Designed miniproteins, single chains, continued (2). Designs and how they scored, part 36

Each design is a single chain, and the fold is of that chain. pLDDT is the mean over its residues in the fold that is shown.

## One batch from the design tools (miniprotein)

Design m5302
Fold by ESMFold2-Fast:
Structure m5302 (fold): chain A 99 residues (1-99)
Amino acid sequence: SLEEVQKAIDELRKAIEAGDLEKAVEYSRKAVQKAIELLDTSENPEEALKALREVLDAVSEAYRAIVEKEGDFSPLAIDAAVNLLAAATLYVAAENRLK
């Protein structure tokens, strides 16, 4: 699960670097889905929180790249915003489990 999250982050960053905005949205969604699986199954909450922070940072980077090219109200920007909200929500949920 952690390795799957890292792979999704790496693929997302490659898509951003290539300017492939549609793949950036797709890999952001995959990273969020792998992060959900990690949060549900992880026996190491500190490692899970660190991975979720990396997902949030990468998805935020994708959102910024998409908005700069397509504008705030494009379909890709809206999809990216949904992914960003999901990533942020997961990070907060993971942080709360460490209390």
Scores: mean pLDDT 83

Design m5303
Fold by ESMFold2-Fast:
Structure m5303 (fold): chain A 58 residues (1-58)
Amino acid sequence: SEKKEEIITILEEVEKIHGDAEISEESRKAAVEALEKEGIKVDPNAKTVKELLEGVKK
């Protein structure tokens, strides 16, 4: 739970600065893998931090 909350907090901070900016494929894959490792399902086709967080907040 703590690691999951930490990852979400980091993504929310990045969203405030770059929410609509497209993230690199490497960063997207790393974020998806990190969140899935903590049991969070995310859209693997999400291209922005905002889209990743939308999947998390379901």
Scores: mean pLDDT 71

Design m5305
Fold by ESMFold2-Fast:
Structure m5305 (fold): chain A 75 residues (1-75)
Amino acid sequence: MDVYLAVTLSASADVDALVEEIRARFPEVTNISVSPMADGNKVLIVKVSSEDGAEALAQWLRTRPDVLEIRRLEL
C-alpha cells in the first residue's frame, strides 16, 4: 500500500535541490507535490510505494537541517 508523508520545510530551504536529491536517492518515491504555507514554510507531500522506503526516507530527512516536521498521512 502506498505511504504518504507530509514534510514541512523551513522558508530558507532549497526545495528544488531537495526534491531532486529525494528522487535520485529513493526510487520508491512515485510522486512529490510542493505547497506553500501561510508562514512562508513549504510542505512536501511525498508518495512512497513501500513501507520500508517511507521509513528510510523519513530517517534521511530527519538528518536535513531544513526539515522541521515529518508526518505520515492516511488518505
Scores: mean pLDDT 81

Design m5306
Fold by ESMFold2-Fast:
Structure m5306 (fold): chain A 57 residues (1-57)
Amino acid sequence: SEAEELLKKAKEAFENKDYETALELANEAMRVASGEVLDEALDLAVEATQKLVEEKS
């Protein structure tokens, strides 16, 4: 699904430590996702946000 592909790209960006891109892609996935995929996208968005806050501190 589109949501699953967006989540895969978000995870790839996160693994590459591109937290801004990971957050953007996770937000895109959340717009079209439901159920477990939505939960995974939300969790990734929260984690990416935490990494960005930590980097700026």
Scores: mean pLDDT 83

Design m5307
Fold by ESMFold2-Fast:
Structure m5307 (fold): chain A 97 residues (1-97)
Amino acid sequence: SDLEEAKRYLEEAERKIEEAERLLEEGAPDEEVERKAEEALRYAMEALRIAKDIPDLELTKRAVAAALRAIGLLIEVELRRRREESARSGRPIQPGG
């Protein structure tokens, strides 16, 4: 049942990634998007922990891809939030482009 468990964690991770992307597109609060992306990362990491114990490269690659996507979403939300705060604070200096 390890294969089935890994697949279920992967499906949950993918679902939460999709939800996080939808929330971001709809202009939901950064905190909500971050929370969903963080949950997705956790599910992807659990899938990876199980997948590394079995010789299924495709499963492992999918789990890694899901984790990277979740991390990418977290970075995007953080960058968006920092830029919004910087713009509101009065535009101190530009980083060079």
Scores: mean pLDDT 82

Design m5308
Fold by ESMFold2-Fast:
Structure m5308 (fold): chain A 55 residues (1-55)
Amino acid sequence: SMEEMKKLGEEFVKTLQQLGFSREEAQKIADELLKKSKTAEEFQRLGAEIVEEKR
């Protein structure tokens, strides 16, 4: 759902900020991922890959 995707995006922004990204940079990455993700499951999978790469 759109609401589920919005919550995933907000949590992803928080995760990226914990990894050292600014709010602006984190939001940009999350927005780009949301545009590429067709489902919540795909967003979670791709998001986890990004977090592992940036960790």
Scores: mean pLDDT 81

Design m5309
Fold by ESMFold2-Fast:
Structure m5309 (fold): chain A 61 residues (1-61)
Amino acid sequence: SLRERGEELARRGEEAERAGDLETALKYYSQAGKLYAAAGDIESARRLGERVRRLREEIAA
């Protein structure tokens, strides 16, 4: 399902973030958020959107 794919990509994003690969984490979180939104999981989509925004600020610093 779209939600399961979103969960998989969010997990990959967490792995990348733990490894310090913020750009890869950002890409996975962005894709996961889109999948959650498409699945109607607005809370998970919003949470990932906030995480993406924070990571973009860290990368730009």
Scores: mean pLDDT 86

Design m5311
Fold by ESMFold2-Fast:
Formats: structure tokens, sequence, C-alpha cells
Structure m5311 (fold): chain A 59 residues (1-59)
């Protein structure tokens, strides 16, 4: 139950980060795109890794 609640919160956070990345990607290109998306991609990777860890605990 606690793990399921954490998963829901992380999945919502991941969804928001993906939306931001998509918006930045649609408006920018080249070096600006990489610089603008880098912190978002790093955050998305952290959230995804935590989601994977929690899912593994449920298995």
Amino acid sequence: SEIEEKLKKLEKEYEEIVKEIQEVMSKNRGDELEEATAPLKERAKEVLEEIKRLRKELE
C-alpha cells in the first residue's frame, strides 16, 4: 500500500517532466535543446529508476 502510493506520486511527477521535455523539444533545437532538457532528463531518469526499484519490490 505505501509502495503503491509512492508509485502513484512518482508516476505523476514523471508525467509532468515528460510534458516539460516535450514542450522544450518542440520550441528549441541544437545546443539550446540539450542544455534546456538536460536537467529535466536527469530528473526523469532519477524518477524512473525509483519507479523501477519500487516495482521490483512489489514483484
Scores: mean pLDDT 79

Design m5312
Fold by ESMFold2-Fast:
Structure m5312 (fold): chain A 68 residues (1-68)
Amino acid sequence: SRAEVLARLHAMRARVEAELSPEQAAALARRFDAVLRRLGAARTEAEFAAAVAEAEALLREAEAAIAA
């Protein structure tokens, strides 16, 4: 659901800020802002699905960065 995706993005952003360098956190923060904006701007089911796919890809990338 939209609420679940938003909760996961918010939680991951907090982890990124806590666990990564300021430079890495800043780069990812811009991408979180872009994905959150796309989720909020989605007008159709297809646009929402595309934004969710971008969110899932960003979440995996952020998890990998923290694990490195």
Scores: mean pLDDT 83

Design m5313
Fold by ESMFold2-Fast:
Structure m5313 (fold): chain A 78 residues (1-78)
Amino acid sequence: AVDPKVLEAEVLLALARMYIALVKMFPDMPKEEREELLRRAIRLAEEAARLAKEAGDEETAKEAEEVRKEAEELLEEV
């Protein structure tokens, strides 16, 4: 059976990836909107990493940390 915490972490991670994808697909996005989406992605990835670690899913936790770093790097651009 799938652990509910793993499912929640995967859903949050997918949402974080979607926000990052939106920022990458729309480079002409207003700076304020870009920053808001990236900050949401960071929060979601941090929460996903926490839940994955609690469930013992080190692979999902590592993926979430990578997604967080990507969002932080994009937020520091310009």
Scores: mean pLDDT 85

Design m5314
Fold by ESMFold2-Fast:
Structure m5314 (fold): chain A 76 residues (1-76)
Amino acid sequence: MKLSPVTKQAVDGLIKEGRIERTTYTGDEPVYSPISGKEIQKGEEVLKDTKSGEYYHLEDIDKAIKEKKSIVSKNA
């Protein structure tokens, strides 16, 4: 999937800062993305927010950034 430039920059920067990581979910408990409500299964590749510990799909991050553009732009 091709991410928008603003999403790519935001995700890449957060990964380099260690705020989010691309990882594999290894838990046996059902976990749901707080953005889309999608169920995350053991062995699935996801993005983990290292601050909150929440898991997201790549497409969820793209949609969240686009949807909350005003918040992202207002925060410096």
Scores: mean pLDDT 67

Design m5315
Fold by ESMFold2-Fast:
Structure m5315 (fold): chain A 82 residues (1-82)
Amino acid sequence: GAALAEALRRAAERAEELARKVEEELGEKEAAELLRRAAELLREAARAAERGDLERAEELVRRAEELAKEAAKLVHEALEKK
């Protein structure tokens, strides 16, 4: 439980850092917002993992993955239009 929760918190921190860089360097506010929402879901997943609720943690991770995928799509579209 604890090791998974720690890994999920680190993933959330990386998502927030990426969101800041995407917004600051590319001006892509929508992608940054999706990444910040993904970070929030990863933090909730960490809390679920700490409680031993691995099924809920997995569900929250899948939702975070979908948001990250949409953010990546927006970043690719922004880079393609330059």
Scores: mean pLDDT 85

Design m5316
Fold by ESMFold2-Fast:
Structure m5316 (fold): chain A 77 residues (1-77)
Amino acid sequence: SEEEKEAAELEKKDKYVGRKKRAEIELKKTKEEAGKAAEEDHSKAKELAEEVEKAQEKANAEIEAANAAKKAAEAAA
């Protein structure tokens, strides 16, 4: 929550840095939550591992999108 607020403040000052930080925070939260859930219910470990893999792919895609958007904005300026 506090890290999300920090990311929002960064996004206001530098949109692309804020977007990357939000992606990193979401990935970290997903990994932590999946780890705890897997300990609570071992039968879900495989499904939770797949959720983490999807979250990693989503975070990587958002970081690449933010980098591409920054280049486009610099080219348009």
Scores: mean pLDDT 79

Design m5317
Fold by ESMFold2-Fast:
Structure m5317 (fold): chain A 87 residues (1-87)
Amino acid sequence: MEEYLEKAREAGEKGDWDKALEYLGKALDKTVELLKQGKSEEAAKYARKLAELAREMAEKSKDPIYKEAFLHAAELAEKIAKLAEEK
């Protein structure tokens, strides 16, 4: 789980926005798996980290399409974190 967030950050630092989105998507999938397993605290923690990283990538990306994609990923992760925290 943390491995996908780390790989997403590394891809973003290199300007490889496609790989960054791919790894954020994998991290999101694993976060949803944790939530389905009843590991709500862990799911909330990773969702918050994912949202923070996605917002950071949105700021660093100069392409408006990637900026919007990262902002949508952050919004979705924030909604998942809230859902997990309300259990």
Scores: mean pLDDT 82

Design m5318
Fold by ESMFold2-Fast:
Structure m5318 (fold): chain A 65 residues (1-65)
Amino acid sequence: KAIPPLVEALQHENKEVRLKAAEALGKIGSEEAKEPIENAINNNKYANYEEKLEMRDIILQNMPA
């Protein structure tokens, strides 16, 4: 399962990689990944407040119904 590599990618130096990881994690829609995802976003050294909000929105918008 791709969740651990995608959670690591949320902390990548490249913004495009971070946003792609957020989209992929949203599409997976794993409840088990919620805490690791939130921790990765909150501990991200490269993302400012606006980008962290964007990452959360991307995840939410891509989650299955």
Scores: mean pLDDT 75

Design m5319
Fold by ESMFold2-Fast:
Structure m5319 (fold): chain A 80 residues (1-80)
Amino acid sequence: SKEELLARRKKLADETNALLEKAAEEGILTPEMLKLVQEAYAKIREATAALAAGDYEKAKEYLEKAEELVKKLKELVEKL
């Protein structure tokens, strides 16, 4: 549903921001982490454009790609 996609987009943006802030604050931000953040933001922007166009299948596809990127970022940030 559109409501679900909007909620997923917000959650992914919030999670990406939180992980970036945590990595930067702890002094552990690597070039690989920054690249994942940038790629996740790009997919979230593409999902936003698809949602605005009413293309919910494309929006879902972009959000799924963003979710994969955020998952990888989270794994890197959580490794000590």
Scores: mean pLDDT 87

Design m5320
Fold by ESMFold2-Fast:
Structure m5320 (fold): chain A 71 residues (1-71)
Amino acid sequence: KEKKLEEETKQAKGQAEVAIAKSQDSTKEEAKEIAKALREKAKELKEKGGSQEAVDALEEAAKAAEEIAKA
């Protein structure tokens, strides 16, 4: 179980980094969509009992994308 949660955390962090980079190169509207998608993934993962670190990584990425959308 621990090993699987660690893998989920690493995957979520990688996914978050890609999403942030994409939002920086995207329009403000696209950045908003990226942020919404990341928050939905974080909620799904939390409901499934996924790792808290993975959830936090996705939420932090969503926040970063929201900041880009507001700029």
Scores: mean pLDDT 77

Design m5321
Fold by ESMFold2-Fast:
Structure m5321 (fold): chain A 84 residues (1-84)
Amino acid sequence: GEKELILRAIALALRAIGLELEAERLLREDPENELARRALELAREARRLAVEALSASPEEMRRLLEEAERLLREAERLLAEARA
């Protein structure tokens, strides 16, 4: 129900924060790391969508959380590549 969607939104927001911190760490080591910069942008957008979902209708919340999860998967892929 709605409670499960709220918990999912919180979980995705926390995951996004973790990816933002990792991307910022990589950018402190190499400010020109294009993959880390791209991952940071995606993680920030995912966090914005997850937070927006907390105030949305259940139908809109599902859509926003699906998009946030997609962005987080891409951010994780880019960060894995940036660490290679």
Scores: mean pLDDT 90

Design m5322
Fold by ESMFold2-Fast:
Structure m5322 (fold): chain A 65 residues (1-65)
Amino acid sequence: LVGRRFKALKDIEAKSEEELTLKKGDIVEILEVINDEEYKVRNLQTGEEGIVSKLDLRKHTELIE
């Protein structure tokens, strides 16, 4: 999973200070699997790093090459 990239299909709002807010069309790369519910990602458009939930990735992003 680390190194995989996902494109946001809609705007995703951060629920905590550790989480990233994503805009529709943003591409994120998985940097680290923190636990079964959370990943550390980098937003490739902004360069920001933070946490995204596994649930948001499953429901609101698509895997890209």
Scores: mean pLDDT 82

Design m5323
Fold by ESMFold2-Fast:
Structure m5323 (fold): chain A 65 residues (1-65)
Amino acid sequence: SMREELIRQGERLKEQGERAEKEGRYEEAARLYRQAAGYYGKAGLPEEMNRLAHKAGEALRKAEE
């Protein structure tokens, strides 16, 4: 289904963001987390979307420090 595909894409982007964050690539991690949040939002999963949006903000904060 479209919803399942959106969740799968969000999950892949979240995993890529987590790898980027572990490697200290915080700006890239923030971008990937924002993209993942967008997919979860389109899938109708606002709690997952909000958690990923928060992760993106935290990663961006680390990039600015």
Scores: mean pLDDT 89

Design m5324
Fold by ESMFold2-Fast:
Structure m5324 (fold): chain A 56 residues (1-56)
Amino acid sequence: DDRRLRALVATSRLVWERGRPVSKREVAREAGVSQSTVSQLVRDGELRREGDRVSP
């Protein structure tokens, strides 16, 4: 899914740039996807949940 790939790439890039886990909202905005898409990646184990934030 192109949206999932964009979210994964955006999460990796944002975490690298900021040196910390990032919010689902930041990932959704950067990738041009919904926050529900980011939440689905966490549920599927493709992203790590760090409290209210995410990382690769």
Scores: mean pLDDT 83

Design m5325
Fold by ESMFold2-Fast:
Structure m5325 (fold): chain A 88 residues (1-88)
Amino acid sequence: SDVESLVNAVRRAAENIINAKTDLEAEISLSMLLMAVSIALYTKMEPEEQKEALRAMAEILEETAKKVKNEEVQRVLREAIEELRERL
């Protein structure tokens, strides 16, 4: 499903942030994660399916923020979480 594809894309990007070996790798992966989140927000889906996707994404981003050491990446993730919650 489109929901599963989008959630899996966000999950993969999040894992890449956690496993990043350099600040540059973390920044690239963060950009990819934000792109996937943006696509989810603006992709035409049934309202209930979109809310479910956004909830799953918010949970993934919250777990990711707890595991990331880079303070700037943590800040951006928290801002994205707040935006996702406002859309719910």
Scores: mean pLDDT 84

Design m5326
Fold by ESMFold2-Fast:
Structure m5326 (fold): chain A 60 residues (1-60)
Amino acid sequence: HVGDPERARRLYERIFRALSPLVEPGVAEEIAGDEAARAMREGLSEEEAVRRAVERAREL
């Protein structure tokens, strides 16, 4: 839901968990924050947000 703080938090945490084994914590936090904000702004699904974040991490 647009403007739902629980959804924003859930997106961030889900993305962060997906990135934690792939990159350093600081990098995971930056990517998770960016991609969660993007997903909220663009109405992306949780699965799409995670996929985009993982692809971004793989390019590092």
Scores: mean pLDDT 80

Design m5327
Fold by ESMFold2-Fast:
Structure m5327 (fold): chain A 68 residues (1-68)
Amino acid sequence: MDQQQQLSRHISQGQEYESQGNYLLASQHYQQASDLAQQMVDDGRGTADMQRLSDQLQQKSQQLQQKA
């Protein structure tokens, strides 16, 4: 429950910072969201969609890091 809320918050914060052009903070929040989604999958609480989300957030974080 709390992990799902933290995941949603990190995604929202990443989107906010990205829209502000703060790519470093955006990448950090997307990285945290990716790590949390991966942990949920590893803990048996995630689905194939969650694994895909983790992978997408990881790629997003890496792309934003290049812009920072």
Scores: mean pLDDT 82

Design m5328
Fold by ESMFold2-Fast:
Structure m5328 (fold): chain A 78 residues (1-78)
Amino acid sequence: SAEEEEVLRKASEVLELLKKAKEYYEQGNYDKAIEELKKAKELLEEMLEKTTDPTIREGIQRGIEGVEKAIEELEKKK
């Protein structure tokens, strides 16, 4: 469906943002890492709004939780 195609496209964008966050983290640039993680969270929230499948929704919710915990942890390192 069009919803599934959009979710998959946004999932790819989320993965790219998470890769950028990791690269900034490895460079010690916690501000930029947090910025990329916040962008990833925003996309995950948009995906959740457009997704009706319970299993996919649960996966996205766990992803949001993981990103929020990563942001909190990195903010403690600043």
Scores: mean pLDDT 85

Design m5329
Fold by ESMFold2-Fast:
Structure m5329 (fold): chain A 92 residues (1-92)
Amino acid sequence: KKEKRLELLFDVGVLAVMEAMTRTKEDEEKLIKKAAEILGIPEETVRKLLEEYEISVADLVAYYAAKELEKLGLEADPYLKEMLKKFEEKKK
């Protein structure tokens, strides 16, 4: 389960880089598909959440990674905690 924490952090980093490089509609589709694969949810759900909260894909994945770690009783690293705080502040 500790391996899942490192894997999620790595995946969030990859998505952040991909999002920074996103310039075309095709790049956006790839980014959303990758996030859906990492989160284990449908691409439609990812799109709806992005629209509802007006957040980045990397922020969305970081938020869910932090919540997943909390449910598993594992401490989130500082990066995931900061992303969770950012998402909560955006929601308010």
Scores: mean pLDDT 67

Design m5330
Fold by ESMFold2-Fast:
Structure m5330 (fold): chain A 58 residues (1-58)
Amino acid sequence: MKSDIEAAKNTYKAAENAQSRAEGLVALKEAEDILKTSTNPEAQKYAKKAIEKARSKL
């Protein structure tokens, strides 16, 4: 399911580009949602990276 991978990658970009704490929290929530709902290992990998990136911005 390529859509899960793209969603996870987009969430990582959102976390990287977060300019405020609120934007970082939105990216964190989206990444956590992808991690808990996706069964694709590649999507889970990017979701974990997005969570780590979002936390680094907070």
Scores: mean pLDDT 79

Design m5331
Fold by ESMFold2-Fast:
Structure m5331 (fold): chain A 66 residues (1-66)
Amino acid sequence: MKLVLRDKTVGEVLEEAAKLLGVPLPDSFPHLDEYIPEFVFEYDENADPGQVYADLVAALRARLAA
C-alpha cells in the first residue's frame, strides 16, 4: 500500500499514519509543527502495524535530517 500526504505538518503526518494503522501516537517527536509539502510512504498491508509505524517514523526522521 502507498500513503501519500500533502500540505501537512510533521505532527499531522504522524497523526494520520497512527489513525490509519490503529496505533497510539508517540509521546513526543521533534519538529511537530514543521511543514511537509509531500510525504510518500510505501508499506506492506500484511505487516505488523507497529513495525510499519516505526518504519514511517524512521523515514520521517531521515527526511528531517536531510
Scores: mean pLDDT 78

Design m5333
Fold by ESMFold2-Fast:
Structure m5333 (fold): chain A 62 residues (1-62)
Amino acid sequence: MKPEDYVPLVIAALEKLGGRATLEEIYELVPSSVDRETVEAAVKYLKEKGLIREVDGYYELV
């Protein structure tokens, strides 16, 4: 599985949570078919692309 395939699900979860969430909060909003490692990889990909930032254990939409 490619992290890019799950980017829309992570973005949708962050938008639903007001643009800021912990990894756990994001994971709880994605379908149960998506494992934690996949969610973590998608979040890391978004952070590397500068589309989100990490502040005090929270991930925020830029």
Scores: mean pLDDT 80

Design m5334
Fold by ESMFold2-Fast:
Structure m5334 (fold): chain A 61 residues (1-61)
Amino acid sequence: SKKIEELAKLSGLSVEKVKNLVEAMSKETGRGRELLLRLARRDGGMSEEAIKLLEEIVKEK
């Protein structure tokens, strides 16, 4: 989707990596979701703007 492509551009991740992250986050809540967000910041180098967009995509699913 258009938002997934935008998140890939903002984060420097591939579209496939972003899709996998969205799927993983949609299956987790609470501590698991916070851990995935921390890994996205650390391993994906995601900015707060990219993290906010990621959360928006997951919420719309």
Scores: mean pLDDT 76

Design m5335
Fold by ESMFold2-Fast:
Structure m5335 (fold): chain A 71 residues (1-71)
Amino acid sequence: SVEEALEREREDFIATAEGNYQKALEAADKGDLRTAYNYAVSAALMYGAAGEPEKARQVLEEVDKKIKEKE
């Protein structure tokens, strides 16, 4: 059904977003600020596509804060 297909697509977007968010945090910890920023933006876009705009904003804010702490 369309509902089942949309749920699966949403789950795929969330899984991709979670993976990219984790990679963003790891890159920030290593001082790779460009890589951290790129993964954070990718994660935020995927959370947005999944209908989770609050999580998208949280990811960007958390990674930005971590980047600023490394400067």
Scores: mean pLDDT 85

Design m5336
Fold by ESMFold2-Fast:
Structure m5336 (fold): chain A 110 residues (1-110)
Amino acid sequence: DEIREAAERAVEEMREKGYSEDAIEGVRYLAEGIIAYKEEKYNEALEKFEKAKELFEKTDERLLEIFELVAKGLGAERQENFEEAKKYYEKAVKLAEELGLPALAEFIRK
């Protein structure tokens, strides 16, 4: 699964940069939520996103901001507003790059 592979690369990058295990688990839950969303398992996706949000709230406000932008993008996609979704994803990618997390930025681009 290319999304899972991109998520694991992001996790390795964050671990190398000294991020906490809670922040790393947050990214894993975000990836699992995105996968569930793509499989149209919306209730499972919501549960995973809730766990990711809680972990980011405890660890890093900038990671929480990335999460919220991705969540807004997915919400716009569900409403078939692909132009708005792209804008949210582009903001999340730029924020990840500003944090020095290019693998996380690549994961969001998927």
Scores: mean pLDDT 79

Design m5337
Fold by ESMFold2-Fast:
Structure m5337 (fold): chain A 58 residues (1-58)
Amino acid sequence: SAAREEAVRIAAELMAAAKTAEEASQAGREAFRYAVSLGLDEEEAQAAVVEGAIRAGT
């Protein structure tokens, strides 16, 4: 879905910008909240954050 694609893209962008484990954790939480705000359920939001993290190289 467009919402899922957007969530993955934002998660990848936020986590690519993280330079420490703490920043990566904060980025993941922010990406998750954003994904839920787009209408994804918790499982979909979590999967999008994980996919974004993989793309970011974390």
Scores: mean pLDDT 84

Design m5338
Fold by ESMFold2-Fast:
Structure m5338 (fold): chain A 78 residues (1-78)
Amino acid sequence: LSDEEKAAVLALTEKLAQETIAWAETLPSPEARRLLIEAARLVVQAVKAKLDGDDKKAQELLERARELAEEGLAIAAA
């Protein structure tokens, strides 16, 4: 990826994370809000790590984000 393409991917990821956080803040459960906000932030960190060539760190962060998102969504759905 070019530096321009990397910047575009990161900007899109940050925008999607901001939209996810805004939505999560409307949820009635404080636990669901906390988990989903943390998951969104970890996705941004994972994308940054991937763009920096740290595939292992990106995978670890993405796996953690997935676990938090699944837990948060389960709580929100209950």
Scores: mean pLDDT 87

Design m5339
Fold by ESMFold2-Fast:
Structure m5339 (fold): chain A 55 residues (1-55)
Amino acid sequence: GPTNFEKAGAELKELGPEKYKEKLIEKLLQAGMDRETAERFAEAEVERLLKLANV
């Protein structure tokens, strides 16, 4: 089956980078991460996925 990375790349392609980033930030905040850390993490993760997933 698809890896977590493959699933993330597919969702990023479907939603677009801005919506994916917002959704990831919301998920991280719900998990107890602070806003500043969540935004920084989500931004870096979206950039990484875009480079690797060729979206």
Scores: mean pLDDT 77

